# Ledger of designs, part 112: designed miniproteins, single chains, continued (4)

Each design is a single chain, and the fold is of that chain. pLDDT is the mean over its residues in the fold that is shown.

## One batch from the design tools (miniprotein)

Design m15886
Fold by ESMFold2-Fast:
Structure m15886 (fold): chain A 56 residues (1-56)
Amino acid sequence: AAADRARLEALRPEIVKAAQEAFDKNGVDGAFDAVIKLLEEAGLTRAVEQARKARA
C-alpha cells in the first residue's frame, strides 16, 4: 500500500545501516534477519512477507 511504501522509504536509512552492520557481523543471512526484524517492528507485515519470499 502507499502508506506502507512511504513508511518503508522513511525507514530506508535505518534499514540500510542495520543491514550493513549485520552483514559485517553475520554476512548475508544476518543482513536479511536485521531487515526483516526492523520491518516486523515497524508493523509492515506485507513487506516482511515479500522479504521472506525473496529470501526463499
Scores: mean pLDDT 74

Design m15887
Fold by ESMFold2-Fast:
Structure m15887 (fold): chain A 95 residues (1-95)
Amino acid sequence: SLEEEMRALGERLTAEVLKALEETAKELGVSVEEVVKKLEERNRERYEELLKKRKEEMEKMIEAGVPREELLEKLRRFAEEVKEWILKELEELKK
């Protein structure tokens, strides 16, 4: 089901992001909470803009009657894009 697929994807991505956050916190000598705050302060507006664009794309696909399988693939790609964004921004914090 869509719900089961999204849950499994969320669990996997959360684990990868948490590991990256912990590694970044250790390298910077700060808490994970401090890394999260810095990431949010630096990226809030850009992240919100990205979410808005992807939401609009998804709504258009649903309205166009795109098959559920294609919608799921789009969601997986979006989730991976968000993960890659977080990982890149964490790398920038280390500089």
Scores: mean pLDDT 75

Design m15888
Fold by ESMFold2-Fast:
Structure m15888 (fold): chain A 87 residues (1-87)
Amino acid sequence: SEEERKKVLEKVEELEKLLEDESTSIKEKIEAIVELVKLVVEYRMDLSEEDKERVTRALKRAGEWVSTLSEEEQKELEELARKAEAE
């Protein structure tokens, strides 16, 4: 539905903003990434090819952000991702 599509796109926009804001914690960024992945899995059929491309770009940008993290920050991210995925 359009409502489900909007939920995915709103989470993409949230993640894009979090990735640009240096004041946001690793926890906030990883929780947004995990939630976006969950929404994409659940509402894949509600997404256009253009929407899927936007999601792919946001997740690629998230991956680029992860590559800039220190070893300590990467360990924090891994722990937080495991906790977020378990819920």
Scores: mean pLDDT 80

Design m15889
Fold by ESMFold2-Fast:
Structure m15889 (fold): chain A 87 residues (1-87)
Amino acid sequence: SLAERAEQLLATAEGLADYLRSLGRDEAAEEVLRLGREAAEAIRAGDEKAFLEALKRLYAVAAEATADDAAVKAAFEEDVALLEEQL
């Protein structure tokens, strides 16, 4: 269901935000949660484009926040690139 998809996305965003807070990146964690809520609302509305755009921004924030870890940054940048091809 749309509610289950939205809930799963919010849980993923919460996990990512907790990870970013563990790195001392509190502003990035707050931005990830905001974008996760935006993406969840897009899922509930059936707006696939808005969902993909919000998800792309979420992973871009994560990539910027993990710039000191090249492997982690590269993984998030790959997610952004894959989402850009779908938009």
Scores: mean pLDDT 80

Design m15890
Fold by ESMFold2-Fast:
Structure m15890 (fold): chain A 61 residues (1-61)
Amino acid sequence: MLDEEEARRLANAARAVGDLGLASAEATQKAVEYALQGDEEAALRALGPRGARAARQMASL
């Protein structure tokens, strides 16, 4: 479970991944929702393998 700061960082990273076209708009939206709920695993799964890798790097996870 992510803390509040980690959740916000991952949500912002998920949005950035979507902006870069590494995930669909729908996947990005689901990932942001899961990240804000503190569910790192669900958020990263929603982004897919490529998006998840980018999000981890951006969020410093």
Scores: mean pLDDT 82

Design m15891
Fold by ESMFold2-Fast:
Structure m15891 (fold): chain A 109 residues (1-109)
Amino acid sequence: MTVLEGEAGETPAALRAALETVDTVGIGRSETTIGGVPLTVYLIAAGRRTLEEAEEVVRARIEELLAREDLTVVREEEVRDSERTRTILLDAEGPDGRRYVILGIARAL
């Protein structure tokens, strides 16, 4: 998985800010095959002071990705893993019929 986007917080100072507020968004992309079918997986992760703010950031990045890659959402699932963490899972298809899985992780710090 390759981290493709970072805002100005990928330094040791940003890791310390994780105790208060983080202004970073981690985006990873991986390509694989399952049963000979090509699959692209995106991971989008953000930590913010509130779970709601973190989810807003993650969802905004997901919407930008869907628009950029011209993806159609087939299924969406949202799981509240804890009072501080929310996971968003989307199954999507590209215009070429390629399968995409987008995993969003939002965390309150």
Scores: mean pLDDT 69

Design m15892
Fold by ESMFold2-Fast:
Structure m15892 (fold): chain A 82 residues (1-82)
Amino acid sequence: GAEKAIEYLRKALEALKEGNLVEAGDYALLGLIYAHESLDEEAAKKVEKELEEAGKALSEGDIEKAIEYVEKALEIAEKESK
């Protein structure tokens, strides 16, 4: 099921809020891998898009915006888990 995708996206969000950017990136990647394995293709692509926007925000120094995008990725994974 989508449980691992949701678990790793939650861990990514917590790491990001704590400023642990390397751990946040590792957990986000695991969350995306499990999203592609457990969600439909459209939902997995939506998660990927939000995580790409989060990465872009981090490259621009906007941690608050990156948190918002990871929260959106998590919300998609939670809603699309069936």
Scores: mean pLDDT 86

Design m15893
Fold by ESMFold2-Fast:
Parts: C-alpha cells; sequence; structure tokens
Structure m15893 (fold): chain A 90 residues (1-90)
C-alpha cells in the first residue's frame, strides 16, 4: 500500500540521517547503544505492523535525540511517529 511504502521511506530516511549525525557526535556508549536499540525496535514494530508501539518508540527516540542535540534526527523521528499514528488510525 502507499502507506507501507511511505513508512518504509520515512524509516530509511530516519536511519540515514541518524547515522550521519552519530558520526559527528561525541556520545557516551550507553546513549549510542540506546539510540541503536530504539531504531531496531521501531523497524521490528513496523515490520510486524505494530504501528502504535512503533509510534511510541519513535516518540521516545525523538526525545532522546533532542536531549543529545541530534536535532535533524529528532525531526525525522517525530515525522515518522506522526505517520505511524496515522497508519494506526489515530
Amino acid sequence: SAMDEELKKKAEELGKVTAEELKKADLSEEVFNEIKELLRQIGEAIYEKRYVEAAETAEKLAELLKKEGLLKSAEKAEELAELLRKAAGE
């Protein structure tokens, strides 16, 4: 469906932007691992069509990214979360 294609595209954009910002960021290993784990959980939830859970995880990721100053990645995570809420019928 058009929604499934847009979700995959937004998730891919989030992954690419986050990878670029992480290369320039001086983060603790704990924060780096938390970001990676949240990205993994979002991808898994989208694949399993658990859109509400994926949206909640993307929102948590956006908050963490904002706290750490990864503002472009945070914006992409927020965009993905909003699209996931729409996919869930919210």
Scores: mean pLDDT 88

Design m15894
Fold by ESMFold2-Fast:
Structure m15894 (fold): chain A 99 residues (1-99)
Amino acid sequence: AAAEKMARRMLERQPALAANADPAETADLVAEFLEEVAKLPELAELIRELRRAQEAGDEERVAELEKEIEKLVEKNKEKLEKALKELEEALRKAAAEAA
């Protein structure tokens, strides 16, 4: 799923977090963040298309849509900064409780 793949990439960028994080809990937290992202109409449409491409098994389209989502997240970083900060804090808390 998209949430699991993003969770894995986030853990790869934060090795200290990766050592103690539960992958399933991390995926759930990323899914909650993606719901906040989906409240932006531009990102909501791309996330909907991503889910359809995943269900169809179109790996090339999935990769293309993931890059578009990453680009729009970066472009809307200031609007998403609070949600991203809350996600990072929740991930750190989950890792600390697992340790």
Scores: mean pLDDT 67

Design m15895
Fold by ESMFold2-Fast:
Structure m15895 (fold): chain A 73 residues (1-73)
Amino acid sequence: SAAVDASEFLTKNNYSKEALEALAKDYNFDIGKLQNLYNQLYELSKEDPAKYQASYDVIGQLIKDLKNLKGQL
């Protein structure tokens, strides 16, 4: 699962800004694709919040940051 893989990557890198930037780049800064990832992480966080809540929160913040940057264009 892309959401499981993304969460594992973020957890291993302690949710660092560098890890978030690398993930955003891997998703080509595509807000729609990141929103799909966020929705999948939401479902996972409902089942196992201890494992997925932090990944869900940081991806949500990443999407907000990217929307703010694009809204300035």
Scores: mean pLDDT 86

Design m15896
Fold by ESMFold2-Fast:
Structure m15896 (fold): chain A 100 residues (1-100)
Amino acid sequence: SKEELEKLLDELDKLRAEAIKAAKEDKNVEKFREIVKKMIELMEKALELLSEEYQPEVQKQIEKLREINEDESLSLDEKLEKFLTHYATFIKLLEEQLEK
């Protein structure tokens, strides 16, 4: 499961770069939304591989990312800022699990 978590982390890092490009360079709301949806799917797979101790906090970050991605009242810049904040917390939790 550690090797599977590392593989998911690599794929998430690539998608994070694509999401930033979609928001900052392409300024494409639909492309950003689709990339974030794909990232959420990978995060849900990572959740199943985590110890019970980490699951509630990780699930909370995934739920926040879904809310942000579905919130039509937010600008693309606001979505990116909120996404990066919750994504950073998610990655920290994954890294803690990989070190234990």
Scores: mean pLDDT 84

Design m15897
Fold by ESMFold2-Fast:
Structure m15897 (fold): chain A 86 residues (1-86)
Amino acid sequence: SDQQLEQQARDSLLEAVKHAMKLKDDKASKEIIEQVALAGEKLAAGDYSGALEHAQKALEIAKKAGDEKTASHLQKAIEAVQQIQS
């Protein structure tokens, strides 16, 4: 259901934040957390396209920083949001 996919997206964004907080690159960590917070706000508002844009930006930062765990959780969030019906 859309509610289950939204919950999976929220849980995956939270896991991404937890892993990003452990990243030694303070600048990348802060930027990822900021983009994830914005993605979560858009998701809560039902703005799925806005949520995807911010989650994808966080994913790019995580990949550039070499944070595979944060990137994996962000990919799961993106996949869940993409499956939600408008």
Scores: mean pLDDT 88

Design m15898
Fold by ESMFold2-Fast:
Structure m15898 (fold): chain A 73 residues (1-73)
Amino acid sequence: SAPVELSLRVEYDPELGTWVLLVENSDGTTRMDPSSLAESERFGALMAEGQRRLEAGVPEREVLERIKAEVAA
């Protein structure tokens, strides 16, 4: 069987004015757009907090796993 790899990417969308979560897998790239203003603000806050944690020296893997868990909730 081919190895299955899940890749998480974060991209800023200027039309939405916030960060969008992109998930890459064997079926392609899935874009997780916010479905409401509150969810858009939540995504932006998660990305901003993630960036601050990276700057504070938190390992990238831990920051990405936290963001994945928060988005999936």
Scores: mean pLDDT 61

Design m15899
Fold by ESMFold2-Fast:
Structure m15899 (fold): chain A 79 residues (1-79)
Amino acid sequence: SEAEFEALLREAEELLREMKELYDKGAPIEEIKKKAEEVLRLMRRVVELTRDSPLAETARRARARVEEMIKKILEELEK
């Protein structure tokens, strides 16, 4: 449903914010990775919910952007 789609997007945005806060505070890479996995699971769920809807392409693009942001954060943590 559209309401479920919006709720999952809000959850993903909150987890992404938490991930960035952990990164800014210099939290252990394992904590950051755990939050990254939670965000990616929600984004997969968003894509699955919208697969056969007009929102499918928007969801796929949102997932791709989130995956790219997470990738860049994790690359910055590599020493």
Scores: mean pLDDT 79

Design m15900
Fold by ESMFold2-Fast:
Structure m15900 (fold): chain A 101 residues (1-101)
Amino acid sequence: MSLQEVADRLAELLGVDLSQMEVRDGLLVLSPTLRESLSRMLGRPVPEVLSREELLQLLMGHLNGIADAAGITDENDRLDWMSELLGVSRSTVRRLVRAAR
């Protein structure tokens, strides 16, 4: 699965409108509205310009918070849950989780 497909699945799950992004020189430029919504959702400042990998890192960090709240404490159970939720391999999830740290 492409990074775009994973980002789109995370956006649908989290109610984030990724259509409010522009791609410039391989970087994502967030609209003020999307940036505010993401900052509110994540409880942290979000930059105006970031890579797709950085966006996925932020979204994966939030997904980890949801897993923590759900009581998913085992790393293998968490990877399996995210793999099923996103429709990607455990190896892909592990890379995204590592990037989110």
Scores: mean pLDDT 72

Design m15901
Fold by ESMFold2-Fast:
Structure m15901 (fold): chain A 113 residues (1-113)
Amino acid sequence: REEKARELRDKIIEAVKNKDYKTAAELFVKLFTDPENFHLPVILELLRELAKNFSVDEIAKFFKEVSKIAGKDFWAYSRLLFEFARFYLPEEEYNKILEGIKKADPESYEKLK
């Protein structure tokens, strides 16, 4: 489970680096929604790596593709993940992720406050 989650995390980061936001989003949804792949600490590490290595615009492009694939209900049920992210990530990194989500999907951003 952890090894599979880490493999998906690394592939997501590489896809974002290559500006392949659709593939990155598909892999992220797989990481989040498949019980075999789900590992909360790895997902939190992924969010931190996104904040550290990518611009708000790149993060927004990534989450826009996530919203297209996963749908609006995903964001309502992911609120607990973002509550954990608020405590796990430095404030600057957490706010950068939220700014990306706000640009990608303002309606879903309101559900994460």
Scores: mean pLDDT 79

Design m15902
Fold by ESMFold2-Fast:
Parts: sequence; structure tokens; C-alpha cells
Structure m15902 (fold): chain A 101 residues (1-101)
Amino acid sequence: SSLVDQVVSLVATEVMMSQGITDKADFDKMKAQIRDVLLAGAQGGVDGVLAQLRKAGYLEEFRAALGMLLAIDTGVSEVSDEQFEAALRRVAEAARAELAA
């Protein structure tokens, strides 16, 4: 799966856990909404993605999801601000590439 697909699934999981939602149809709808938010921000790079996530109310869930993805990839639970920023840039670039396709 693409990096965007991985991030979208993790963010949707975090949002649903915070809201106590467990229904599969709601999960699929949430993934679509989060994907739309990422793509809407993608042209503005990192700042555009963060602005759209903040506007949609998903910024904290996005930060949690990205931290989880980094922990899975590195085997380390603690991530630096530099590692987080680098991961944000990769997500923004992947979303922008998807828009350009």
C-alpha cells in the first residue's frame, strides 16, 4: 500500500478510537474524508497539509498516527522533531504526487 494509504488508515483509526466508533462503514467513510483533507492540503506542501488537518480537526490524530508509523518503521517509540518533520515532508510529497497522477 502507498504511504498515503497507510497514514489515512492510521489517522482514521485514531479518530474513530477518540470518538468510540467501531463500524466498518464509518471507518471506510472516515478514510475517504481524511484522504480528501490530505490531498486538499498537498499543493501547499507541509504547511498546506497541516492547515487542512487543523481546519478539519484531525491534527492531533494525524500526529499520533505519524508517530505510530515512525515507531513501526524504526522500532523506536520516541521520535525527534526532526524525524517527525521529515515524515511530514514525505507524506506531503506522496499526496502531491498522487494529485499529479
Scores: mean pLDDT 79

Design m15903
Fold by ESMFold2-Fast:
Structure m15903 (fold): chain A 77 residues (1-77)
Amino acid sequence: MEGERIREEARRVKEEARELIERYPDNPRTVLLARQAQVLAELAIEYAEEGNLEMARLYLELARRALEEAREAGREA
């Protein structure tokens, strides 16, 4: 249950990061941070699949942070 919730949240982060890259493809900071969010979210999914919920939660939090930084970078362009 907890692992599935983390995986669903991480998939949402990956989806939102993809949308930011599509919206701001010419903003190098937004693209870099959004790609970072995708990688971190993928790690959260992998740790959740392994049952390592502590690491899954940590990487989900890092992914969310990178996604928020990507959004701010896009808004400042």
Scores: mean pLDDT 86

Design m15904
Fold by ESMFold2-Fast:
Structure m15904 (fold): chain A 83 residues (1-83)
Amino acid sequence: VAMDSNIKRLIRARAKELNYEVSPNASDEELVALAEKLGFLKGGDGTFGSSTVKALKAFQKRHGLNVTGILDAETVAFLKRYP
């Protein structure tokens, strides 16, 4: 399953911000699992910078999702499915 490159960058940037080591060749599935582990899906506080929120909202708008600016369960499920 492919993810949008902007969202992949967002997940990696957040992991780095939280001082978590991420393999440079991590798969799309591993990046989604990392987002869940970092609390983006399960009770995470999900505080993002304005550029990150803007990129996430753009992705949600392009794919007909609710534009919330957070990496919620629906957004992540769509990322797993998006080619």
Scores: mean pLDDT 61

Design m15905
Fold by ESMFold2-Fast:
Structure m15905 (fold): chain A 92 residues (1-92)
Amino acid sequence: SPREIGRLLSEAVRAILKGRFDEAIRYAEEAERLARRAGDPESAHVAEQLRRIAQALKDKVPNEEIRKLAEEMGFGDNGIEELIRLNEKVKE
């Protein structure tokens, strides 16, 4: 359902911000599956992008790669900076 897809996407974002990357990946994968079944390509695309950023943060990729992924997702400068801070904190 559209409501369930929206909840899963919100939970994926919250999990990313809390550094719970495995949980974020699971929420994003479930949201993508439901969106594809519902014929909602926009929500499926958002879910796929959230999965990619959560995986990159989990894998501790370079800050420049996090920046590129966040820019592809349409994050503003403040959002990009927050993701880079999270990536740095995870590496420390």
Scores: mean pLDDT 80

Design m15906
Fold by ESMFold2-Fast:
Structure m15906 (fold): chain A 93 residues (1-93)
Amino acid sequence: SLNKEKLTYFKKVFGEELIKELTDLSVEKRQLILDVSVKEFKKYLNKSLTLVDIEAIVKEVIKQLKEQKNNLTKEKIESITKNAFEEVVKKKL
């Protein structure tokens, strides 16, 4: 399934970048970020996202998480992820 492949790719790229860029966060906090971001990503599986688009979304989410790392609530993580997806989708118009 193309949607399963997109989800697997997102989880892999996001997990790698999260470890690389947010090493200072606890394992539990990184897992929370991954879980929330994966849940949000699933809402966009029916969009025409390429692997390059997925990489761009991951980069933008990680960038914004780094800027907010002192105040990362579940709601803030969901907001950051949603905004990153909307920005990537908007650029394809």
Scores: mean pLDDT 79

Design m15907
Fold by ESMFold2-Fast:
Structure m15907 (fold): chain A 65 residues (1-65)
Amino acid sequence: SDVDLALADIYLSLGKIAEKQGKFDEAIEWYKKAIEIYRRSDTPEGQRRAEEAEKLLKEVEEKKK
């Protein structure tokens, strides 16, 4: 449903805010929550946003290594 995508968008935004604050562990948790909801979506939009969130997750994990 559209409400699930909106929730995932909120989690993605929280992850971006945490990343800007240097809170990489917090950003990772938010990105993971967003990805889970997006991947449960049976829509091209949800899948595309999941791919975006997965790229952001990989980038922040790389910053932590």
Scores: mean pLDDT 85

Design m15908
Fold by ESMFold2-Fast:
Structure m15908 (fold): chain A 65 residues (1-65)
Amino acid sequence: ERVLYVSGEASGAPTPEEAARQAIEEARRKAQELLPGAQLELDSVEVRKLPDGTYRAIATVRATL
């Protein structure tokens, strides 16, 4: 079995939920580009508040083929 961890990030989001959602979408998109047809599972999400009051998130998905 082939396993790959793929991360996506988003910044400048107005809420932590929106930052996380965008980061997850980006990670899933990249994972599908790298391993078409792989099973994707959310591994982790980290959200941080930036000095300007917006939020940044980094999401990692596990792709299994």
Scores: mean pLDDT 86

Design m15909
Fold by ESMFold2-Fast:
Structure m15909 (fold): chain A 85 residues (1-85)
Amino acid sequence: MKAEEIKEVLLEFAEEALRLAEEAERQGATELARFLREQAEKLKEEAEEIAKEAAKTLSVEEVREGLEKQLEAARRQAEAEAAAL
């Protein structure tokens, strides 16, 4: 993956974390909301760093692993639906 593509993925995860934080805050889970906002800030910082240096980091590998799991889950779901026919 190009550094810019990794940056976009990290920013997408940061946005998701912010949405989850907003939901947690609405549920009164202030500590969880704070944790999720801190995670989102960290992901945004990592995204900028990756774009600048194109260096391998643990966060980049974690993002890749997460995406691979999402794709595998989608494939299994499609296979299950096909098998139901």
Scores: mean pLDDT 67

Design m15910
Fold by ESMFold2-Fast:
Structure m15910 (fold): chain A 74 residues (1-74)
Amino acid sequence: HHMAELLRQLREEAERRIKLEEEGKKTNPDSLAHQQKYREDMEKRVKSIPEFQDEYDQLKAEEEARRAARRALA
């Protein structure tokens, strides 16, 4: 229950952050760094649970694809 909710929040947060960055509407750098650390901690915990591996792998692949595409444009 709680882990599924965390995964959902992580997905929504990642989508919003990537969208804001792509539009050039960046947040405060300090806040972004702290949020990224918490995201990584949360992802690590979710990844340790086999039942969520498929959803986590898909979320991670989409994030990597978006970051790679952004770097290619730069």
Scores: mean pLDDT 65

Design m15911
Fold by ESMFold2-Fast:
Structure m15911 (fold): chain A 106 residues (1-106)
Amino acid sequence: MTEEAIELARRAVELAEEALRTGDPELAVEAAREASRAVVLYVELDARGDQEGVEAVRPYLEEAERAVLAAVQALRDQGRLDTVDEIGRIVAEAQREAAERRAALA
């Protein structure tokens, strides 16, 4: 889980930075999916009481969240509202999954 969450967060940064550089909305969507998967694993680590895993993942997840947000802001500025809405749905679904995993482990 810890190593997988870090890999997903790093991949999200790479994809988000490429999306920002190229303006490719599909790369921004992929970045949001990878970051969202990392968030779900991070919440599961926290719910399990894996403080070392949480501390290890946090800086990578924070960087991934900032990179994805920058890509989303660029898409919004370009009028790509359909893609922004798609990313919003991906994030909302991940938040629901994370909440369910937290509840199951509490």
Scores: mean pLDDT 87

Design m15912
Fold by ESMFold2-Fast:
Structure m15912 (fold): chain A 88 residues (1-88)
Amino acid sequence: SIEEEIRKEIENSEPDPSAVESGKELIELIANNEPEEAFELIEKKVKAIQGVTATEEEKERMIEWIEKHKEEAKLILKALEEREKKLA
Protein backbone atom coordinates (compact mmCIF):
# COMPACT_ATOMS: atom_id res chain seq x y z
CA SER A 1 0.00 0.00 0.00
CA ILE A 2 1.03 3.64 -0.37
CA GLU A 3 0.99 4.01 3.42
CA GLU A 4 3.40 1.08 3.78
CA GLU A 5 5.73 2.56 1.14
CA ILE A 6 5.69 5.97 2.88
CA ARG A 7 6.52 4.26 6.18
CA LYS A 8 9.50 2.49 4.58
CA GLU A 9 10.71 5.78 3.05
CA ILE A 10 10.58 7.45 6.48
CA GLU A 11 12.50 4.53 8.03
CA ASN A 12 15.09 4.64 5.22
CA SER A 13 15.53 8.43 5.54
CA GLU A 14 16.12 8.30 9.33
CA PRO A 15 19.91 7.73 8.89
CA ASP A 16 20.05 10.92 6.75
CA PRO A 17 19.17 14.05 8.81
CA SER A 18 19.12 16.33 5.74
CA ALA A 19 16.52 14.17 4.00
CA VAL A 20 14.38 14.11 7.17
CA GLU A 21 14.56 17.90 7.49
CA SER A 22 13.58 18.42 3.82
CA GLY A 23 10.66 16.03 4.26
CA LYS A 24 9.57 17.88 7.40
CA GLU A 25 8.96 21.08 5.40
CA LEU A 26 6.60 19.24 3.05
CA ILE A 27 4.86 17.48 5.96
CA GLU A 28 4.38 20.86 7.69
CA LEU A 29 2.55 22.25 4.64
CA ILE A 30 0.30 19.17 4.49
CA ALA A 31 -0.37 19.23 8.26
CA ASN A 32 -1.24 22.96 8.18
CA ASN A 33 -3.94 22.30 5.55
CA GLU A 34 -2.01 23.96 2.70
CA PRO A 35 -2.37 21.23 0.02
CA GLU A 36 -1.93 23.65 -2.90
CA GLU A 37 1.40 24.94 -1.52
CA ALA A 38 2.50 21.37 -0.79
CA PHE A 39 1.70 20.38 -4.37
CA GLU A 40 3.51 23.45 -5.73
CA LEU A 41 6.65 22.49 -3.79
CA ILE A 42 6.52 18.90 -5.14
CA GLU A 43 5.88 20.10 -8.72
CA LYS A 44 8.76 22.60 -8.54
CA LYS A 45 11.19 19.88 -7.45
CA VAL A 46 9.96 17.36 -10.05
CA LYS A 47 10.18 19.98 -12.82
CA ALA A 48 13.74 20.90 -11.77
CA ILE A 49 14.84 17.23 -11.86
CA GLN A 50 12.89 15.84 -14.83
CA GLY A 51 11.71 18.95 -16.72
CA VAL A 52 8.10 17.73 -16.53
CA THR A 53 5.05 19.40 -15.00
CA ALA A 54 1.98 17.58 -13.69
CA THR A 55 -1.18 17.39 -15.78
CA GLU A 56 -4.42 18.90 -14.47
CA GLU A 57 -5.68 15.40 -13.61
CA GLU A 58 -2.45 14.51 -11.77
CA LYS A 59 -2.61 17.80 -9.84
CA GLU A 60 -6.22 17.12 -8.78
CA ARG A 61 -5.40 13.58 -7.61
CA MET A 62 -2.30 14.76 -5.74
CA ILE A 63 -4.20 17.54 -3.94
CA GLU A 64 -6.92 15.03 -2.96
CA TRP A 65 -4.23 12.67 -1.65
CA ILE A 66 -2.61 15.49 0.34
CA GLU A 67 -5.95 16.53 1.89
CA LYS A 68 -6.82 12.90 2.69
CA HIS A 69 -3.52 12.46 4.56
CA LYS A 70 -3.61 15.75 6.50
CA GLU A 71 -4.29 14.02 9.85
CA GLU A 72 -1.54 11.46 9.25
CA ALA A 73 0.85 14.30 8.35
CA LYS A 74 0.14 15.96 11.72
CA LEU A 75 1.05 12.72 13.51
CA ILE A 76 4.24 12.31 11.44
CA LEU A 77 5.25 15.92 12.11
CA LYS A 78 4.72 15.47 15.86
CA ALA A 79 6.76 12.25 15.82
CA LEU A 80 9.62 13.94 13.93
CA GLU A 81 9.67 16.90 16.34
CA GLU A 82 9.68 14.60 19.38
CA ARG A 83 12.55 12.55 17.91
CA GLU A 84 14.54 15.76 17.35
CA LYS A 85 14.00 16.71 21.01
CA LYS A 86 15.22 13.28 22.19
CA LEU A 87 18.34 13.51 19.99
CA ALA A 88 19.17 16.98 21.28
Scores: mean pLDDT 66

Design m15913
Fold by ESMFold2-Fast:
Structure m15913 (fold): chain A 56 residues (1-56)
Amino acid sequence: GHHLAGLGAAGGVTRAMAAGHTVTAEQARKALELAEKNAHLGLEAAIEAGYQGAVS
């Protein structure tokens, strides 16, 4: 997979957990999928997309 997408997903999940959310395995998978779709827009966009997946 794209290395930036993995960093975006990890950052998004970390942000969700820091905000008090519990993240399930399914939400973590959605975080990675959204981070992958947005990785071409840069790391911050991948992190934001990962966060949206983690809290969905």
Scores: mean pLDDT 82

Design m15914
Fold by ESMFold2-Fast:
Structure m15914 (fold): chain A 83 residues (1-83)
Amino acid sequence: MEEEKKKLEEEKQEMLEIHARAGGAVARELGYTEAEIEAELSASGSERTRAAILEGHRMDEEEREELRKKLKEADKKAAELQA
């Protein structure tokens, strides 16, 4: 059952990365700078999570729109699993 465990870990990681990128995009809208995010996350955050948040912060308007679509799809799947 190692394959099943790997799939669950991959799905979890993908979901976390999508949410992390969304968080970075929101931080940009709230006026947080990339340096402020780096300073806060470097103290306790996972390097992968920090990279995803910074990626979201760097996204242009088109990339942010695609991210919103992915986030809506991820939330839809989560809601379906709860039903």
Scores: mean pLDDT 70

Design m15915
Fold by ESMFold2-Fast:
Structure m15915 (fold): chain A 78 residues (1-78)
Amino acid sequence: EREEEEAKKVMAAVIAGKPVEEINLEEALEIIEKAEKELQEAAENRDLAKIREFRRLLEEVARRLGIELPPAAPDVPP
């Protein structure tokens, strides 16, 4: 539970570009919900640039949490 709350704060901090110490759990949940909606809309609209942006945010979250992500499928940036 507490570890999950900390992970959500880290994720929100990366998305918002703020220090994790400045984000409470309630604000973190709002930031994550907004980001999830934006990602869903990007997926529905096939906005590859927005999807790549979210992938970079996910890689930064994994780095801060000490999780090593497997490499994504090779994709050549435009």
Scores: mean pLDDT 72

Design m15916
Fold by ESMFold2-Fast:
Structure m15916 (fold): chain A 72 residues (1-72)
Amino acid sequence: SMEKEKLQEEAFNRLLESLKDPTPKTFDEWIEEISKIFGIDPEKLDAEEKAKLVKEFWDLALEYAKKKKVNL
């Protein structure tokens, strides 16, 4: 199972990888990647659940980024 801190780190690393990639990810590619991080089947998500998942992913990535800046 994924602990919150591990989810924060994985979310941050995925966001950072995307920023270094010259080809931006589509919304569907983001949903696939985020769903893998959370251990969720993307085919079982409706539009509202997908939007919530993206928000939770972004919030986790920001929490980890803040932690890294404070501890570095």
Scores: mean pLDDT 77

Design m15917
Fold by ESMFold2-Fast:
Structure m15917 (fold): chain A 76 residues (1-76)
Amino acid sequence: MLGEELAEAVRNRDVERAVELAREYIEREGLATSHPVVIMVMFHELGIPMDLAQAEALQGDAEGILARIREWLESR
């Protein structure tokens, strides 16, 4: 489970808090970022568009995942 705090930070468009909480989530889950389906589900729970091919491109790339969250929030 992603945690309500991270989802709330994304809903509130608090870029720095969302990136901080997402980093904590990735570090806590470890192998979660090695599974494209888990990456895709994580982005869907945050309300961020993500397909399987995009998730596969981010597989094993924690900094890429964080950059994608930041970019999406800042593009609003």
Scores: mean pLDDT 74

Design m15918
Fold by ESMFold2-Fast:
Structure m15918 (fold): chain A 80 residues (1-80)
Amino acid sequence: SYKELGLYYLELALKSPFLAAFHLPNAIYYLHLSGDEKLLEEGAQKAKEKNYVAALKTTVERSSDKEKAQEILDLFEKYA
């Protein structure tokens, strides 16, 4: 399920800033697709508390999929 996939990527992302750069965008995206707004908010808040925002923005800015990248940033800004 999207919820299980989002939680899996979130667990990986929260281990280090390096892993956050690679896995946090996927965590946010799949938690959004799950429809669980509370879980998305909790994940975004945890990433913000760990100061992983810069890692997320850098990865998203370098994405070839600009529409998906902007959606991920908008979701993070809304819930974090």
Scores: mean pLDDT 76

Design m15919
Fold by ESMFold2-Fast:
Structure m15919 (fold): chain A 68 residues (1-68)
Amino acid sequence: GLLSEEEKEKILELLKEEYPDLSEEQWKIAERILKEEDSGGKIAELLEKELGLPKDKVQRIIVRALTL
């Protein structure tokens, strides 16, 4: 299904825990991707392409966020 705003906030929170060393500019990119995309698969693809975050690891974070 498509992600809600609450699920996107949980994803962002878990990403910040997993990647605390990302810069302010990199977080702006992540927040833009989460605002523009509602599909977890598409978000994982864009985070990998724009920030170099491994798609498989991002997908695991998204699944974890959905179970919180």
Scores: mean pLDDT 84

